# Designed miniproteins, single chains, continued (2): the designs that were tried, part 36

Each design is a single chain, and the fold is of that chain. pLDDT is the mean over its residues in the fold that is shown.

## One batch from the design tools (miniprotein)

Design m5223
Fold by ESMFold2-Fast:
Structure m5223 (fold): chain A 130 residues (1-130)
Amino acid sequence: MRELLEEALENKDWQMVTILLQEALRNEDLELVRLGVERLLKMREEGEELSPGMLLAVAQGALATEDLERAREILAELESRRDELSPEQQLELDAMRAVLERRYDPALLAQLPPDTARLLERVAERLAKE
C-alpha cells in the first residue's frame, strides 16, 4: 500500500490518494497516515492547492496520529472557507472541531460516514483519558 500511495502522490492522483488514506485510516496504519499527511502538507507548501476534501482528509489524519496542533490549524482554515464545503463536509468539520475541543457529541457522529464516525469516536476516547 505504501508504494501505491507514494505513486499516487507523485502523479497527483488525488482520487487515489484519498482512497488510500481512507484505507490507511480504516486499518489504523498510522505510519502510512502520517506519511500521507506529511507529503500532502509539503506539496501544499510547494504551491499545490488542496481541495477542501483533501484538507478534511489531512485533518482526519492529523487527529488519528495525535498531531492536535496541525489538526487545529487545518480545521481553522476550513472554518474560514466553510462556504466552499458541502453540507456533509461541514458536518465532518463540526464533528472534528467538537472532538478537538472535547465537546464530543454522539448524535453528531451518527450523521457522518461510518468510517469517519469510528475514527472520531476513537480519538474522542483517547482524549477523554487525558
Scores: mean pLDDT 79

Design m5224
Fold by ESMFold2-Fast:
Structure m5224 (fold): chain A 93 residues (1-93)
Amino acid sequence: SEEAKKREQMREALQVAFEVFKKKLEEYAKKYGKYEEVEVLKKALEKYLETGTVSPEEEEAAEEAVKKLDPEELEKIVKEAMEAGMKVAEKHL
């Protein structure tokens, strides 16, 4: 039961992290004109959140999209998303 409660709290924190991640990706697309690449990543992320899986073809498309993005900017987006998720997790402590 304790593990189940921790999983539920972690799920909420992850959901917030993913929402921030998607929002930051949309901002990146507007700034750099990478709309197609960001849409591919958003679709893969949303499908993974809903089903827990992504097809090999969708995974390959997402990997190719990531290669077209700036790695440093992507790392910043991931860090900001993780920080937002951690703040939600801390609220449940």
Scores: mean pLDDT 78

Design m5225
Fold by ESMFold2-Fast:
Structure m5225 (fold): chain A 88 residues (1-88)
Amino acid sequence: MKKEEFEKEVTRLLQLAAREDYEGIAELLNKYGIEVTPEELKAMDPFERAILLYKAMKKLAEKYGNEEAVKIFDEQIEAIEKVRERLK
């Protein structure tokens, strides 16, 4: 995957998330090897959805070899998981 394609795919995923386009999100996640339905995404809490989105972006970064992006997405996943623990 080329840098420009990586950035376009990440931007597309974030735009779909901002629009709550769960069908579009599910299609992209499945393309990245994360099996999920639009119905499952809609039923998830916002933190679980955010974790899945960052996992997808991390998977893209790993596939492209973008080590900096992998680290950033890992840190975001950890931060969201810590927030979820504090809310339980």
Scores: mean pLDDT 78

Design m5226
Fold by ESMFold2-Fast:
Structure m5226 (fold): chain A 70 residues (1-70)
Amino acid sequence: GPEASRYGAKGLEALRAGDAAAALSYAGQAHVAGITDNPEGAAYAREGGEALVAGDYERAERYLQLAANS
């Protein structure tokens, strides 16, 4: 549904603003929101969150963009 994509977009915005903690929070919200109604978006958000935890901000940006577009 639109909530997973919206949280993905907010995560991407937070990451681009330099707020990795907010980006991680939004990635988690996108994952949870997408589990039942947007499993592809949920999977992208999960990958973005894992990349954020690993400090791989290039990978995080790619997956949050995919979640936002799902």
Scores: mean pLDDT 84

Design m5227
Fold by ESMFold2-Fast:
Structure m5227 (fold): chain A 76 residues (1-76)
Amino acid sequence: SEKMEKIRKELEEALEKKDSEKFIEKTIEHIKLASSDEELKERLIKVLEEAKKEGLPVDEVLERIRKEYAEYIKKE
């Protein structure tokens, strides 16, 4: 999807610029378009929205995503 490729490019740009807010916004857009797993989607979006409110840097946002995904996999 051209829309998905555009989001990926914008995510890479946000990572290079250390723009946490833009990274979070584009990651949420990507999850909404790509995810077929509604539970995982809701959990990841919640983590991202909380990270945005806390003003977390990109590296901490990525760590929270990894941790939440790892916990989700452990359940099944």
Scores: mean pLDDT 80

Design m5228
Fold by ESMFold2-Fast:
Structure m5228 (fold): chain A 78 residues (1-78)
Amino acid sequence: SELEEARRELEAALAEALAANTREAVLGMVDHGVAVVRRLDTPEAAELFERYAVRAITLFPDVTAEVQARAAALQAEL
């Protein structure tokens, strides 16, 4: 399914961000997640993004404000 592909894509992006251990890599992963939600345009994709956004914030607290801003903007678009 497209959701399973998106989940694998986000898991791979998160793993790469963890390996790079940079703010830019984490925000790049989050921006990829935003693109996935816009591509699929479903509530299930938005829920998937939220779960990975929470994981990203937990692992990289430095990006919390930027991730929350992106999530709020996405919520306003839906």
Scores: mean pLDDT 79

Design m5229
Fold by ESMFold2-Fast:
Structure m5229 (fold): chain A 95 residues (1-95)
Amino acid sequence: SPLERALAEARERIDELLSKIKDPKLKKEVRELMERMEEVARELAALGYEDFGVDVLRTVMDLVEYAVQNKDGGSLGSARGLLLQTQNLVNSLRK
C-alpha cells in the first residue's frame, strides 16, 4: 500500500539519521517522535485518510531530518507540533 511504502522509506531514513546522532537524549527523542508519527499515520489510514497520513509522515520526517542535520531545535519543535495537531485531529475524528 502507499502507507507501507512510506513507512518503509521513513524507517530507512530514520535508521540512517539515528546512526549519526551522538547525543543519547536527542536520539531517544527522535526515535520516540517517529514511532508515534508512524502510529498516527496508521490511525489516519484506518479512518480512510491514508494519503493525508502519508503526507504528514513525510513532512514530519523532513522536519526531523532538517533539525538533526542543521542542529535546529525550531524545526524539531515544528515536527512535534505537527504530530500533536495531527493526533488531536485523529482523536476528534474518532468521536
Scores: mean pLDDT 88

Design m5230
Fold by ESMFold2-Fast:
Structure m5230 (fold): chain A 60 residues (1-60)
Amino acid sequence: MGEERTRYSREIMKKLLELEKKGASLEELRKFIDENEPIESTRITLLQRLKLKEERLKKK
């Protein structure tokens, strides 16, 4: 699972970037993570990254 999990998380990250480029909302990105990332700890990490992006958007 180690290597497979790492590759899986990378693919999720790439998909998130594609969705952001298409103008997906933060809620859509969150739902994508919830549906496609079954590992709770990894989901939390990705959600944390989205939260940071939200704060940066506000800061500009």
Scores: mean pLDDT 69

Design m5231
Fold by ESMFold2-Fast:
Structure m5231 (fold): chain A 86 residues (1-86)
Amino acid sequence: PSLRLSPEQLALVEQWLAELQAELRAVIAQGKAQGLSEAEIRARTTAVVEQRLADFRARHPDVTDEQVAYLRARAERLRAELLAEA
């Protein structure tokens, strides 16, 4: 089963990821400004990803587990990239 997303669905995913990126960057910057450890900043970014995925599922109750797994994989890749830059 290929995740064939329509152009409209792809645009929604990219918008969601852009919003996640902005929030993750803000959380990382705030954590650093507060002198938090890498582990504590990592935990806060994990909480952001989980909350945004939960909100997405609540707004789209017909979303499949495969689609949620795809969003999670994209979100975790983005989170890892931003933490590596930090």
Scores: mean pLDDT 82

Design m5232
Fold by ESMFold2-Fast:
Structure m5232 (fold): chain A 100 residues (1-100)
Amino acid sequence: EEVEKLKKEIADLSKKYNAEIEKLDRQITEVRKKREEHLKAAQDALNAGDVETSKKHIAEAEELKKREKELRNQRAKLVYDGFKKISELTEKLKKLEEEK
C-alpha cells in the first residue's frame, strides 16, 4: 500500500541521514583531536627550542581547522537537506492517510 511504502521510505531515509551525520560527527571529532595534538606538539617543540618543528605543527593545525570548517558545513547542509526531504515525505504521508 502507498501509505506503508511512504512510511518505509521515511524510515529508511531517516536512518540514512542519521548514519551520514554520525559519520561526519566522528570525522569532526577526529580532526579536532588531531588539531589539539599538533598544537600541543608545537608548544613542546618551542619549549625544546625547535622552532622549525613548531612551525610545521602550527601549519598542520591551521589546515585541520579549515578541514573542520568544511566538515561542519557539509554536516549543516546534510541536516537541512534531510529535514526538508523528510518533511516533504511526511506531508505526502499525511495527505494519503486523510484519503478514503
Scores: mean pLDDT 87

Design m5233
Fold by ESMFold2-Fast:
Structure m5233 (fold): chain A 96 residues (1-96)
Amino acid sequence: MAVIGIKVVLKKPVSLETLRELAKEIEKAMRSIPGVLEVTVTASYDEDGKGVIAATIVTPLDKADEVAQRAVNAIKEVVKKHGLEIEKITVFSTAG
């Protein structure tokens, strides 16, 4: 198994309602990716009040790179759909 972590920082502050909606849509999009076994999405604010979304995905080791790429693309599409911009995406993966 592999664990993929993705952290997304939005460029501008968003309402709590918008942040919750983004987290739910991202979780739904992640769950629809082939090879995703488990997914957890959390939402918070940074010190500047910018929205932060963190996703943890469990996948088979042989699918990790494909799932990570599809997950990043899905996040970008959800954020774009809401008329928002991403400041930073950080992706990490561990085999375990």
Scores: mean pLDDT 84

Design m5234
Fold by ESMFold2-Fast:
Structure m5234 (fold): chain A 63 residues (1-63)
Amino acid sequence: MEEELRAARAQGVPALHRKSREIIEELIKQGKKPSDANIEVLITLARLDGDEEALARLEESRK
């Protein structure tokens, strides 16, 4: 997941959007709830950005 999102981000915003959607759909297919799948992708993106405030907010929303 993290490596795939990092690679897609390097290719640009359209590639990042497509890969994020694919990963969310894959997680839902594996039995994750849509909200949980979405938060997991957002947390990974916040880590890649070094956005500690966004990461803290997303972790709080998981609790």
Scores: mean pLDDT 77

Design m5235
Fold by ESMFold2-Fast:
Structure m5235 (fold): chain A 116 residues (1-116)
Amino acid sequence: NPLQEAANALTPIVDEQNAKVAAGEITPEQAAQAVLDAHPEAAARLARELLRSIDAIGGPTRELLEAFAEARLAPFTGVLAARLGAEDLLEEVLARSGPTAQFTILFFHLATQAAA
């Protein structure tokens, strides 16, 4: 399926960037940009499939974004924050997140913007 194929394409570079972020060698923002630059089509495909899932369960709402943030669902948090332009809530979630979670949130935020 397209989501699994896109995820598989990203796994090696995501694992590499996660290790660098965890070691403090690069920032979460640098890691997110590196993955997007390496695989822009796979990133956009993942973002589009997550947006379809959000639409299927009631659509893009701030209440759903708050629920995803509370549940620590980093990919969904990043995608929905970008879709809603909810930069205020994104900043709050990033401030309370560890560096690897920040990388995941920021990657999916950037991927969603690239998919638009």
Scores: mean pLDDT 86

Design m5236
Fold by ESMFold2-Fast:
Structure m5236 (fold): chain A 90 residues (1-90)
Amino acid sequence: MDEALRKAVEAVGKMIELAKKDGPYGEEAVKTITRAFGRMLAGLTESPEKAREAARQALEEIRKVASKMKNGDEIIKLAEEAVELFLESA
């Protein structure tokens, strides 16, 4: 597996773990993160332009949910890292 892709998957896993620990927002955050990255991954198979736009939208959705969370800043940092790594592997 490509090193960048492996690190991206690891970062997403850490985000999901952190989101699960934030009781009141955890379930909604996990669902939002999973959907956002699912759409971004679909975009990566189409074109670099669509991949970048899908990544921007995913990051915006994650930031909106994470801003309400106890571990929000760390989740946002991991999301930015994962997006950058996925775009490098595309």
Scores: mean pLDDT 77

Design m5237
Fold by ESMFold2-Fast:
Structure m5237 (fold): chain A 72 residues (1-72)
Amino acid sequence: MSDKEKLLEEIERIKEEVRAHRGDHDFHLALARRAEELFRAFHAKKPSEEDLKEVMEALEELGRLVAEDLAA
C-alpha cells in the first residue's frame, strides 16, 4: 500500500471519528491536529502533484466536517 493510500485511509478514519463524536469540539480539534501532522510527514516525502492534490481535497473535506460541527 502506498503512503498516499495509507494517508487517505487514515483521513477517512478520522472523518468517521469526527462524525461519531459530534459536539466534542476539543476532540475534533485534536483530530485536526493529528491530520496536520500526517500531512506534514506526507509532504516531506515530496509526493507527486496529483497525489498532493488528492490528499489536500480529502483534508479540505475533513476541515468542512469539523467546521460544520463547530457551527452547530
Scores: mean pLDDT 77

Design m5238
Fold by ESMFold2-Fast:
Structure m5238 (fold): chain A 56 residues (1-56)
Amino acid sequence: SEESDELVIRNVARLISTLTGIDEELIFEFLKKNPELLKEPLSVMIRKVLEYIKSL
């Protein structure tokens, strides 16, 4: 369900936030717009999040 999908994204955003110090909500919004990244290794997801934040 959509709620279950959002919970997965929220949990991944929290993990990346804890590892990087980046705001959880920024990561959550980025991953929600780029759900294909959830199929990638964690290292690739972190790299894409860092690239996104650097572009702001």
Scores: mean pLDDT 84

Design m5239
Fold by ESMFold2-Fast:
Formats: structure tokens, C-alpha cells, sequence
Structure m5239 (fold): chain A 71 residues (1-71)
């Protein structure tokens, strides 16, 4: 399924980036949050991966909230 492959790629890229989050600019952290959101949306479209999608959406929202509160 093309959606699963795209979601996994976005997730892997976001996870690797997030491991260095404190070394990144706010813009780069926002890009990571966007990748988590895109991966979450794709996972949520797959019934067997809905829970993973919900978890990733939560992570992305938490990152975005942190950026807003830090301003």
C-alpha cells in the first residue's frame, strides 16, 4: 500500500530529526512536526494502524504547542 510506505518514510525521517531536536531551529522543528502529522494522517487512513496514527498526531501537536508556548 502506497500510503503505508509514504507514512513509514515520513515517520523515519521525523524520528531521526527529532533525536537532534534541541540542535534544530524552530523552523526545522516545525518541519518535523509537519512530517509527524503527515505520517499520522496516512496511518489513520489504514484501519490496522489507527492507534499508531493517533499517537503520532499527539506527538506532532505536542511539538507544535511547545513552539507556540516558547514564543
Amino acid sequence: MEEKEKAEKLYEEAVKGFERAHLLTPEQIRELADKFLEAAELYLSIPELKEKGEQLRGVANAIRRGLEEGA
Scores: mean pLDDT 77

Design m5240
Fold by ESMFold2-Fast:
Structure m5240 (fold): chain A 75 residues (1-75)
Amino acid sequence: SAAKKAESRKELELFSEKLNEVMPKLIDEAEKEVEEYKKKNPDLPESEIKKLYVEKLAKAVGEAVQIAEEEVKKE
């Protein structure tokens, strides 16, 4: 049981470390894409901009989770 707890903790630490490394970067990229789109389309309703932001943010988070999961699977 102690060995299984150590393995589970190691996997969680590896996942968290990779997630904390990649997620802020991907979120920053998503925010930059939305700001660029807003500058190119100044007449768009705020509701459409918010929808795009949520969609881009969700994609970024999903991609970060996938990258972190792949890191755990390699070890």
Scores: mean pLDDT 82

Design m5241
Fold by ESMFold2-Fast:
Parts: C-alpha cells; sequence; structure tokens
Structure m5241 (fold): chain A 87 residues (1-87)
C-alpha cells in the first residue's frame, strides 16, 4: 500500500516536472488500479498500466518525442523499482 502511494507520488512528480498536471482524482484512480492488479498477482500488468497512464498523459499534453522518451524512461525506472520491492 505505502509502496503504491510512493510510486504514484513519484509518477506525479515526474509528470509535473514536464508541466503535466495530475489531479487528485486521476492519482487515486491510478492507485486503485495498481492495487487491484497487484492483489490479483499481476505485477507486470500493474507496471504496464502505470506506463500506459503516463503515455496517455504525455500525448494529451503535447510533449515532444524527446520529452516523451525521457519521461517514459524515468517512469519505467520507478515501476521497475516498485516491481522489485513488491516481489
Amino acid sequence: DELIEELVERIKEILESYGVEVSEEEAEGLKRMIRELVEAGDIDAAKAFALHFVREKAEEAGLSEEQKEELLRRVEEETDRFAEEVR
């Protein structure tokens, strides 16, 4: 639970560093879905969902290809760390 909250906070910080706002409702939705997938034993799906969320937010914000690549790389590092910690 705390690990999920930390992951979502770090994702929010990364997105905000690129000028992409994440509402409290969006953050809570992301936390809920990650928790459901982790509880189902599908950590890889939880990671994929977080990356999908970030990709959608970056596309909506009109970030450049270079910014999207860097953003997704940073988020992938955070989701990899999360996956190692919950295993």
Scores: mean pLDDT 83

Design m5242
Fold by ESMFold2-Fast:
Structure m5242 (fold): chain A 65 residues (1-65)
Amino acid sequence: SAEEEAERLRRALEELRKATGKDVAPAIGRVLREMGDMVQLALDARRAGDLESAERIFELLREAG
């Protein structure tokens, strides 16, 4: 499901953030934050009943990875 996909992406982002730790280039931190924001946006759209927008955001995230 889209929520299971979002959970996997969120967990992968958390693991990546932990692995990169301190002294990571600011650009990497920005990308990780933006990806997290997109996952949250997709989940918010799904909760609002906008399943089409949620799926489009998940498709964009899959293509970006």
Scores: mean pLDDT 71

Design m5243
Fold by ESMFold2-Fast:
Structure m5243 (fold): chain A 79 residues (1-79)
Amino acid sequence: GGSDVDARLPKIEEDARTKGLETVTVGSGGGGNALRVAELLKDVKSVKTINFTGIPSDEMKERILELLKGTGIEVRFGK
């Protein structure tokens, strides 16, 4: 379900921005949610690493990496 995750995504971005977080760990393993998190965090200049605890499909991993291409952000899956 999207609603609870969508409500939490802005708080993850706000926390990363206000605290200057270099590493953000996200508990959602869903590919669509992982992509949305990457989209929100790509413009947060303090963020250098995003850890996803779940492992999305190879197609979704490629989409996430494509979205973050050129940002210098490292992405890790299955943490």
Scores: mean pLDDT 72

Design m5244
Fold by ESMFold2-Fast:
Structure m5244 (fold): chain A 86 residues (1-86)
Amino acid sequence: ARAEVEALAREGAELVNRASGLFSKDLSKAEQAIKEAKEGLEKYREALRLAEDAGLSPELIERLQKGVRGAQTMLDRLTALKEKLA
């Protein structure tokens, strides 16, 4: 229910934040950052799916949609950085 969705969203946010930290501090850890960004994106997607299935508030669904977009943007930036370094 809502508590499970909030927990998944929090885990997704923490993973994306860790990925961002690795990207800004150590480019040699780009692969780890990409992995964490992907995991964070999947947790946000699962949270959004559960929220929609449970008929949770439009406000929560909108917040989760923004989380998914933010995680995707981070993943795209990390992937582009890795490609530039190759």
Scores: mean pLDDT 81

Design m5245
Fold by ESMFold2-Fast:
Structure m5245 (fold): chain A 73 residues (1-73)
Amino acid sequence: MEEVLEILRKGAAQLDEKSSAVLEELAEKLREGMPLEELLEELRRQFAASTDVRLRVALHEAIEVIEEILERE
């Protein structure tokens, strides 16, 4: 969980305001108790809908970390 929050926050800090808002919204949902499986689906949806290369890279990094965490559980 903390690893995912850290990646989302670091990504947000490197992006413009609009793209940063997407990552901050996802981080807020995770803090509110969204299950990792549900967050993973939301990340995949945002990745498929995004045209910003930098945002897609940040989303993909978060997807990879969540997949690793779910495999370890």
Scores: mean pLDDT 78

Design m5246
Fold by ESMFold2-Fast:
Structure m5246 (fold): chain A 70 residues (1-70)
Amino acid sequence: MLEEVKEEFRAEELKRIDKDPSLTPEQKAEAKAVIDSMPEGIAIARARREGRITDEQYKKLVEEYLKKKK
């Protein structure tokens, strides 16, 4: 389910931001706000870049996301 995948990836990204020692508290808050406004696209693209999903899974998730937009 794309909604479940979106929530799962969003939660992981928020956790990564909180754990990143190179970011200030201000930068963490800004990054979280961006994720909240664009959770689907950003979460899917970042998961692929980090190797958490395969290119095959990435294409499938992008197709699901685009179909939902229509």
Scores: mean pLDDT 63

Design m5247
Fold by ESMFold2-Fast:
Structure m5247 (fold): chain A 65 residues (1-65)
Amino acid sequence: DKIIELYAENIKKNDELPVKIEELKEKIIESVGSSDEEEIINYILKSTGLKTKEELYNYLLESLK
């Protein structure tokens, strides 16, 4: 999903981590405790304080500009 990938890219950019996006996606799955895409997105929404997938997507896009 684009949202999970954008979130991983956002973490990599902000923290300047020398890791692959796939590795960050694995760490996100571990932190959520689920590999279900909807559960991961809901976890990110809760962590960011955002309420919708659209708001999260726009937030991540602006952060990567």
Scores: mean pLDDT 76

Design m5248
Fold by ESMFold2-Fast:
Formats: C-alpha cells, sequence, structure tokens
Structure m5248 (fold): chain A 78 residues (1-78)
C-alpha cells in the first residue's frame, strides 16, 4: 500500500490540484506526511538535514504550493 497515492488524492481533493500537478509535487517533494484538518491541507516535508516543515494550504491559490514548499526544502532564509 502506497502512502503516495493517499497524498496525491488529498492534494487533488483539498487543494484542487490537477492529478498531474499533484503527482509531480509528491514525487519531487516526497512529503513525510499529508493530512486534512478542518478542510485545509497540511503538508509536512523533511529536508536533507532531517528538519521537518509543515505548510497549511487551501484551495484559493494551490499553484503557489510548489514554490513555497520548494524554498523550505532547502532551508532558505528569504
Amino acid sequence: MEERERQIKLLQTVAKLPEENARSLIDALEPVKVEEVDGKLKITLKDREGKEYTFEVSDPEPLNILDIIGKHLKEVKE
């Protein structure tokens, strides 16, 4: 049983991403955890250093998810 398919499903359902975008995001980021809380999506990522980052996303602007998550994977400061 693959956790990946569950995570893809949540991205499609809660963040309303197209299937291809959801798959690309999960494959690129390999999130530790994806869950739905109060109709919002929470994505937990682990970077190469083993630090975990949790992001809350909703359906208004799902296209920004990739940029937000990608930056934090590398512990960027902004």
Scores: mean pLDDT 64

Design m5249
Fold by ESMFold2-Fast:
Structure m5249 (fold): chain A 97 residues (1-97)
Amino acid sequence: DALIKEIEELLEKMLRGENPEESGKQLVELVKKLRNPEDIKRAIDLLSEAIERETDRVSLEELIKAGMELLKVAPEDIEIINRIIAAILQGIGRLLD
């Protein structure tokens, strides 16, 4: 889907350190638009991996915000919910260090 492709492109930009604040804001708005459970699950996998790999503090903060928005639209699937929650908690732990 076009929306998932845009999310992938923004995540790649953020991992490269390109315009992290602006890219992060765009990412948050795109994840808020997700409605399809398949797209939401894919976005959760992509975002969880991005959070785990991110070393820039600004990018990491925006990725965590996007993850929290995904939780609001996530299907009631404990495995999917646990995946994104684990990534968010790991990211928060790294921000505190």
Scores: mean pLDDT 82

Design m5250
Fold by ESMFold2-Fast:
Formats: sequence, C-alpha cells, structure tokens
Structure m5250 (fold): chain A 78 residues (1-78)
Amino acid sequence: MNREASIKGVGYVLRAIGALLDGDVEQAARDYENAGKAFEESGDKELAIKYYTKAAELYAPIDPVRAEQLKKRAEELK
C-alpha cells in the first residue's frame, strides 16, 4: 500500500466530518470524494468504495451526475 496516500485519505475523512459538523454538506461531499481517490491510489479498495459511496450519497441532491459517476467508480472497484 502507498502509506502516504492512505494518510492523505484519513485527512480527507476528518475534514469531511468537520464539514458535516459545520453543516457544509457540499464540502463534506468533496472531501469524501477526495478520500475515496486517496484510498484508491493507496490500493485500499474497500475504503475507496466506502468513501466514494459516502460522497455519492451526499452529492445525490446537489449534483446527481457526479453522484452517479462516483457510484459507478465504486462498483468498478468491486
């Protein structure tokens, strides 16, 4: 695993949680998407799927096209 990318992924997850606490759902969606990308780069498919799915759920009412793209990406990693 790419250890640096894994640490970066955890950083984005913490940022997403902070954004949700502030009520910034759009920022949280972006941070979870970035977490998914970081975990995908680290080879951690399970975490990448998890956070792409979380981002897609948050994007669904905001940007349905991006939500569908992230759902497809998560499915392709299975």
Scores: mean pLDDT 83

Design m5251
Fold by ESMFold2-Fast:
Structure m5251 (fold): chain A 85 residues (1-85)
Amino acid sequence: MAEELLAALRETAAKAPPLEAEALRAIAEAIETGEIDEERILELARRLAEEVGAEEGLSEEEIEEAARRLAERMVALVERGRAAA
């Protein structure tokens, strides 16, 4: 049920660090409304990949690749959440 997933995402977001909370809220909103803001998802994915990449010493190219893959996974999660409804 998408409703259970939405509740879990919002509960996790309330306890998550600010950037992760924003990403989880964007996913929950996209599942609920059916509207995927691809620019916002890519922006959040890029910021998350940059934060992790800085800790792991990734290059700019590796961070860009990680951000793109993360954005694809976020969109896929939205689509799966909606299909489960």
Scores: mean pLDDT 77

Design m5252
Fold by ESMFold2-Fast:
Structure m5252 (fold): chain A 82 residues (1-82)
Amino acid sequence: MEKKKEELLKQASAYRAEAAKLREQARAVEAGTAAQQAKLAADAAAVAKIAEEGAAKVAELQKKADEYEKKAEELEKQAEEL
């Protein structure tokens, strides 16, 4: 009966060592995944900022174009009334 207790304790120790190894591997994968996600999130944020800045610049140029078109229409009307 003592030999069976030794075998069970040896197997339990082996499973504990394997579990610890798997936990270390899980931590390494978790750290690697977090680093990759942070890099992609930074790139995505940069792309989003460029899109927002581009849209704002287009809106500014469009507003100025609308103002110049209105001035042109006023001048064309004045020219027709001559």
Scores: mean pLDDT 68

Design m5253
Fold by ESMFold2-Fast:
Structure m5253 (fold): chain A 86 residues (1-86)
Amino acid sequence: EVEKLSEEEAREILRKAIEEYIEKMVEQAKEKGLPLTREEIEKFIEEQLKKVEELAKKEGILREAYVALALALQGKYEEAEAIYRK
């Protein structure tokens, strides 16, 4: 469970989920003929991650935010939302 993970472990889970998500987005963009580069997708993800990290750090839920974001990137939105439930 999330409460058993260190922030470093949660960040590693997120890093892997981000890499898989970027690969999936690049393939979808190519399939649909969208003029999106890997670099543009990576920059967008980095900007969103920075915003999430800043907000989560202020609220003291950085670990929960990392795991929830990783789940959301995997398409598990309901599970991601459940991470914030007490």
Scores: mean pLDDT 76

Design m5254
Fold by ESMFold2-Fast:
Structure m5254 (fold): chain A 82 residues (1-82)
Amino acid sequence: APFDIDKALERLKEKYGKEKVEELLSKYDFHPFQRKFAVVTALEGLEAGIPEKAIIETLVNFGVSEEDAKKIVEDAKKVLEE
């Protein structure tokens, strides 16, 4: 459910670091729910081994620009690596 997105964010903060996830959230001037959805979709998509192109397409279909979708996937990859 959309309201469970905060549980996904808390899991991601515990796994990858609170400061890193909060920095990723603060980086994009989106509507609060769209920002949370974009961050969760990018991080969980990468965790699941979903191709970057499919993650980008999901974000674009949710109303994120293609440039912002590409940037958030790149930034999410950095969170997963470091």
Scores: mean pLDDT 79

Design m5255
Fold by ESMFold2-Fast:
Structure m5255 (fold): chain A 85 residues (1-85)
Amino acid sequence: MSQINSVMSTLPPEVQRVVNDSRGRMISVYNTDPNNIQGINNVYRDGLSRVMRTGQRLNLSPQQMTDMVQVMNLIYQSIIDQSNS
């Protein structure tokens, strides 16, 4: 299994939903125009804001907050790496 899936399994379902929504939005931008790096970056930053707000509302531990941000970064890097061909 990918490292992303392993970390995701440790997060609350509500956080997983927000992360997966953000991932879907980034993939949608990439599939529309793989060269739209600014659009992908904008969705990533919005996703980070939403994920951080959800974690704060759920009173996640510092470790869970770190894991959540790490998953978002891994998803973003995976999509950007696909754009560099």
Scores: mean pLDDT 79

Design m5256
Fold by ESMFold2-Fast:
Structure m5256 (fold): chain A 78 residues (1-78)
Amino acid sequence: SAAERAEGEELAEQFKKLLDALVEYAKETGSVPQDLLDELRRASDVLLARLRALGLDKAAEDVANYFEEALKELKEIA
């Protein structure tokens, strides 16, 4: 439904904000919280599956790319 697609898009934006917060925290502290990163990795798998099931393939691609860029930044910190 249109409501489910709108919810999916909002969840994608919230997920990106959580990734931004994690990266900023890691930059400020010099430490990557592995437990939180593992939780976000699991959450991304669920979110990507949901977005694709809703036909939001572009949003899913954007989330996946955003996560990969965040992981690259985190590797440079750790």
Scores: mean pLDDT 85

Design m5257
Fold by ESMFold2-Fast:
Structure m5257 (fold): chain A 56 residues (1-56)
Amino acid sequence: SVEEIEATLRAMQLPSSLYPQLVYATTVASREEAAKLRGASIREVAEFIARQVAKA
Protein backbone atom coordinates (compact mmCIF):
# COMPACT_ATOMS: atom_id res chain seq x y z
CA SER A 1 0.00 0.00 0.00
CA VAL A 2 2.81 2.43 0.83
CA GLU A 3 4.57 1.56 -2.45
CA GLU A 4 1.36 2.25 -4.39
CA ILE A 5 0.97 5.62 -2.66
CA GLU A 6 4.60 6.49 -3.45
CA ALA A 7 4.04 5.60 -7.11
CA THR A 8 0.99 7.89 -7.17
CA LEU A 9 2.98 10.76 -5.64
CA ARG A 10 5.67 10.33 -8.30
CA ALA A 11 3.05 10.27 -11.05
CA MET A 12 1.79 13.64 -9.78
CA GLN A 13 5.27 15.08 -10.48
CA LEU A 14 5.60 16.72 -7.08
CA PRO A 15 8.73 18.75 -6.29
CA SER A 16 11.52 16.37 -5.21
CA SER A 17 12.27 18.60 -2.20
CA LEU A 18 8.88 17.71 -0.68
CA TYR A 19 9.07 13.98 -1.40
CA PRO A 20 10.97 12.86 1.76
CA GLN A 21 8.50 14.68 4.05
CA LEU A 22 5.54 13.18 2.19
CA VAL A 23 7.02 9.67 2.45
CA TYR A 24 7.65 10.25 6.16
CA ALA A 25 4.05 11.47 6.59
CA THR A 26 2.68 8.28 5.01
CA THR A 27 4.84 6.28 7.44
CA VAL A 28 3.58 8.25 10.47
CA ALA A 29 -0.04 8.11 9.33
CA SER A 30 -1.82 4.92 10.36
CA ARG A 31 -1.95 2.00 7.95
CA GLU A 32 -5.74 2.38 7.98
CA GLU A 33 -5.51 6.02 6.86
CA ALA A 34 -3.00 5.09 4.14
CA ALA A 35 -5.14 2.14 2.98
CA LYS A 36 -8.20 4.40 2.58
CA LEU A 37 -6.21 6.45 0.03
CA ARG A 38 -5.53 3.42 -2.22
CA GLY A 39 -8.85 3.84 -4.07
CA ALA A 40 -8.91 7.63 -3.72
CA SER A 41 -8.91 10.11 -6.57
CA ILE A 42 -5.80 12.15 -7.37
CA ARG A 43 -7.62 15.13 -5.83
CA GLU A 44 -8.08 13.31 -2.51
CA VAL A 45 -4.43 12.21 -2.52
CA ALA A 46 -3.33 15.80 -3.22
CA GLU A 47 -5.46 17.05 -0.30
CA PHE A 48 -3.85 14.45 1.99
CA ILE A 49 -0.40 15.60 0.85
CA ALA A 50 -1.29 19.26 1.46
CA ARG A 51 -2.54 18.50 5.00
CA GLN A 52 0.63 16.59 5.93
CA VAL A 53 2.95 19.24 4.47
CA ALA A 54 1.04 22.03 6.28
CA LYS A 55 1.58 20.25 9.62
CA ALA A 56 5.34 19.94 9.05
Scores: mean pLDDT 60

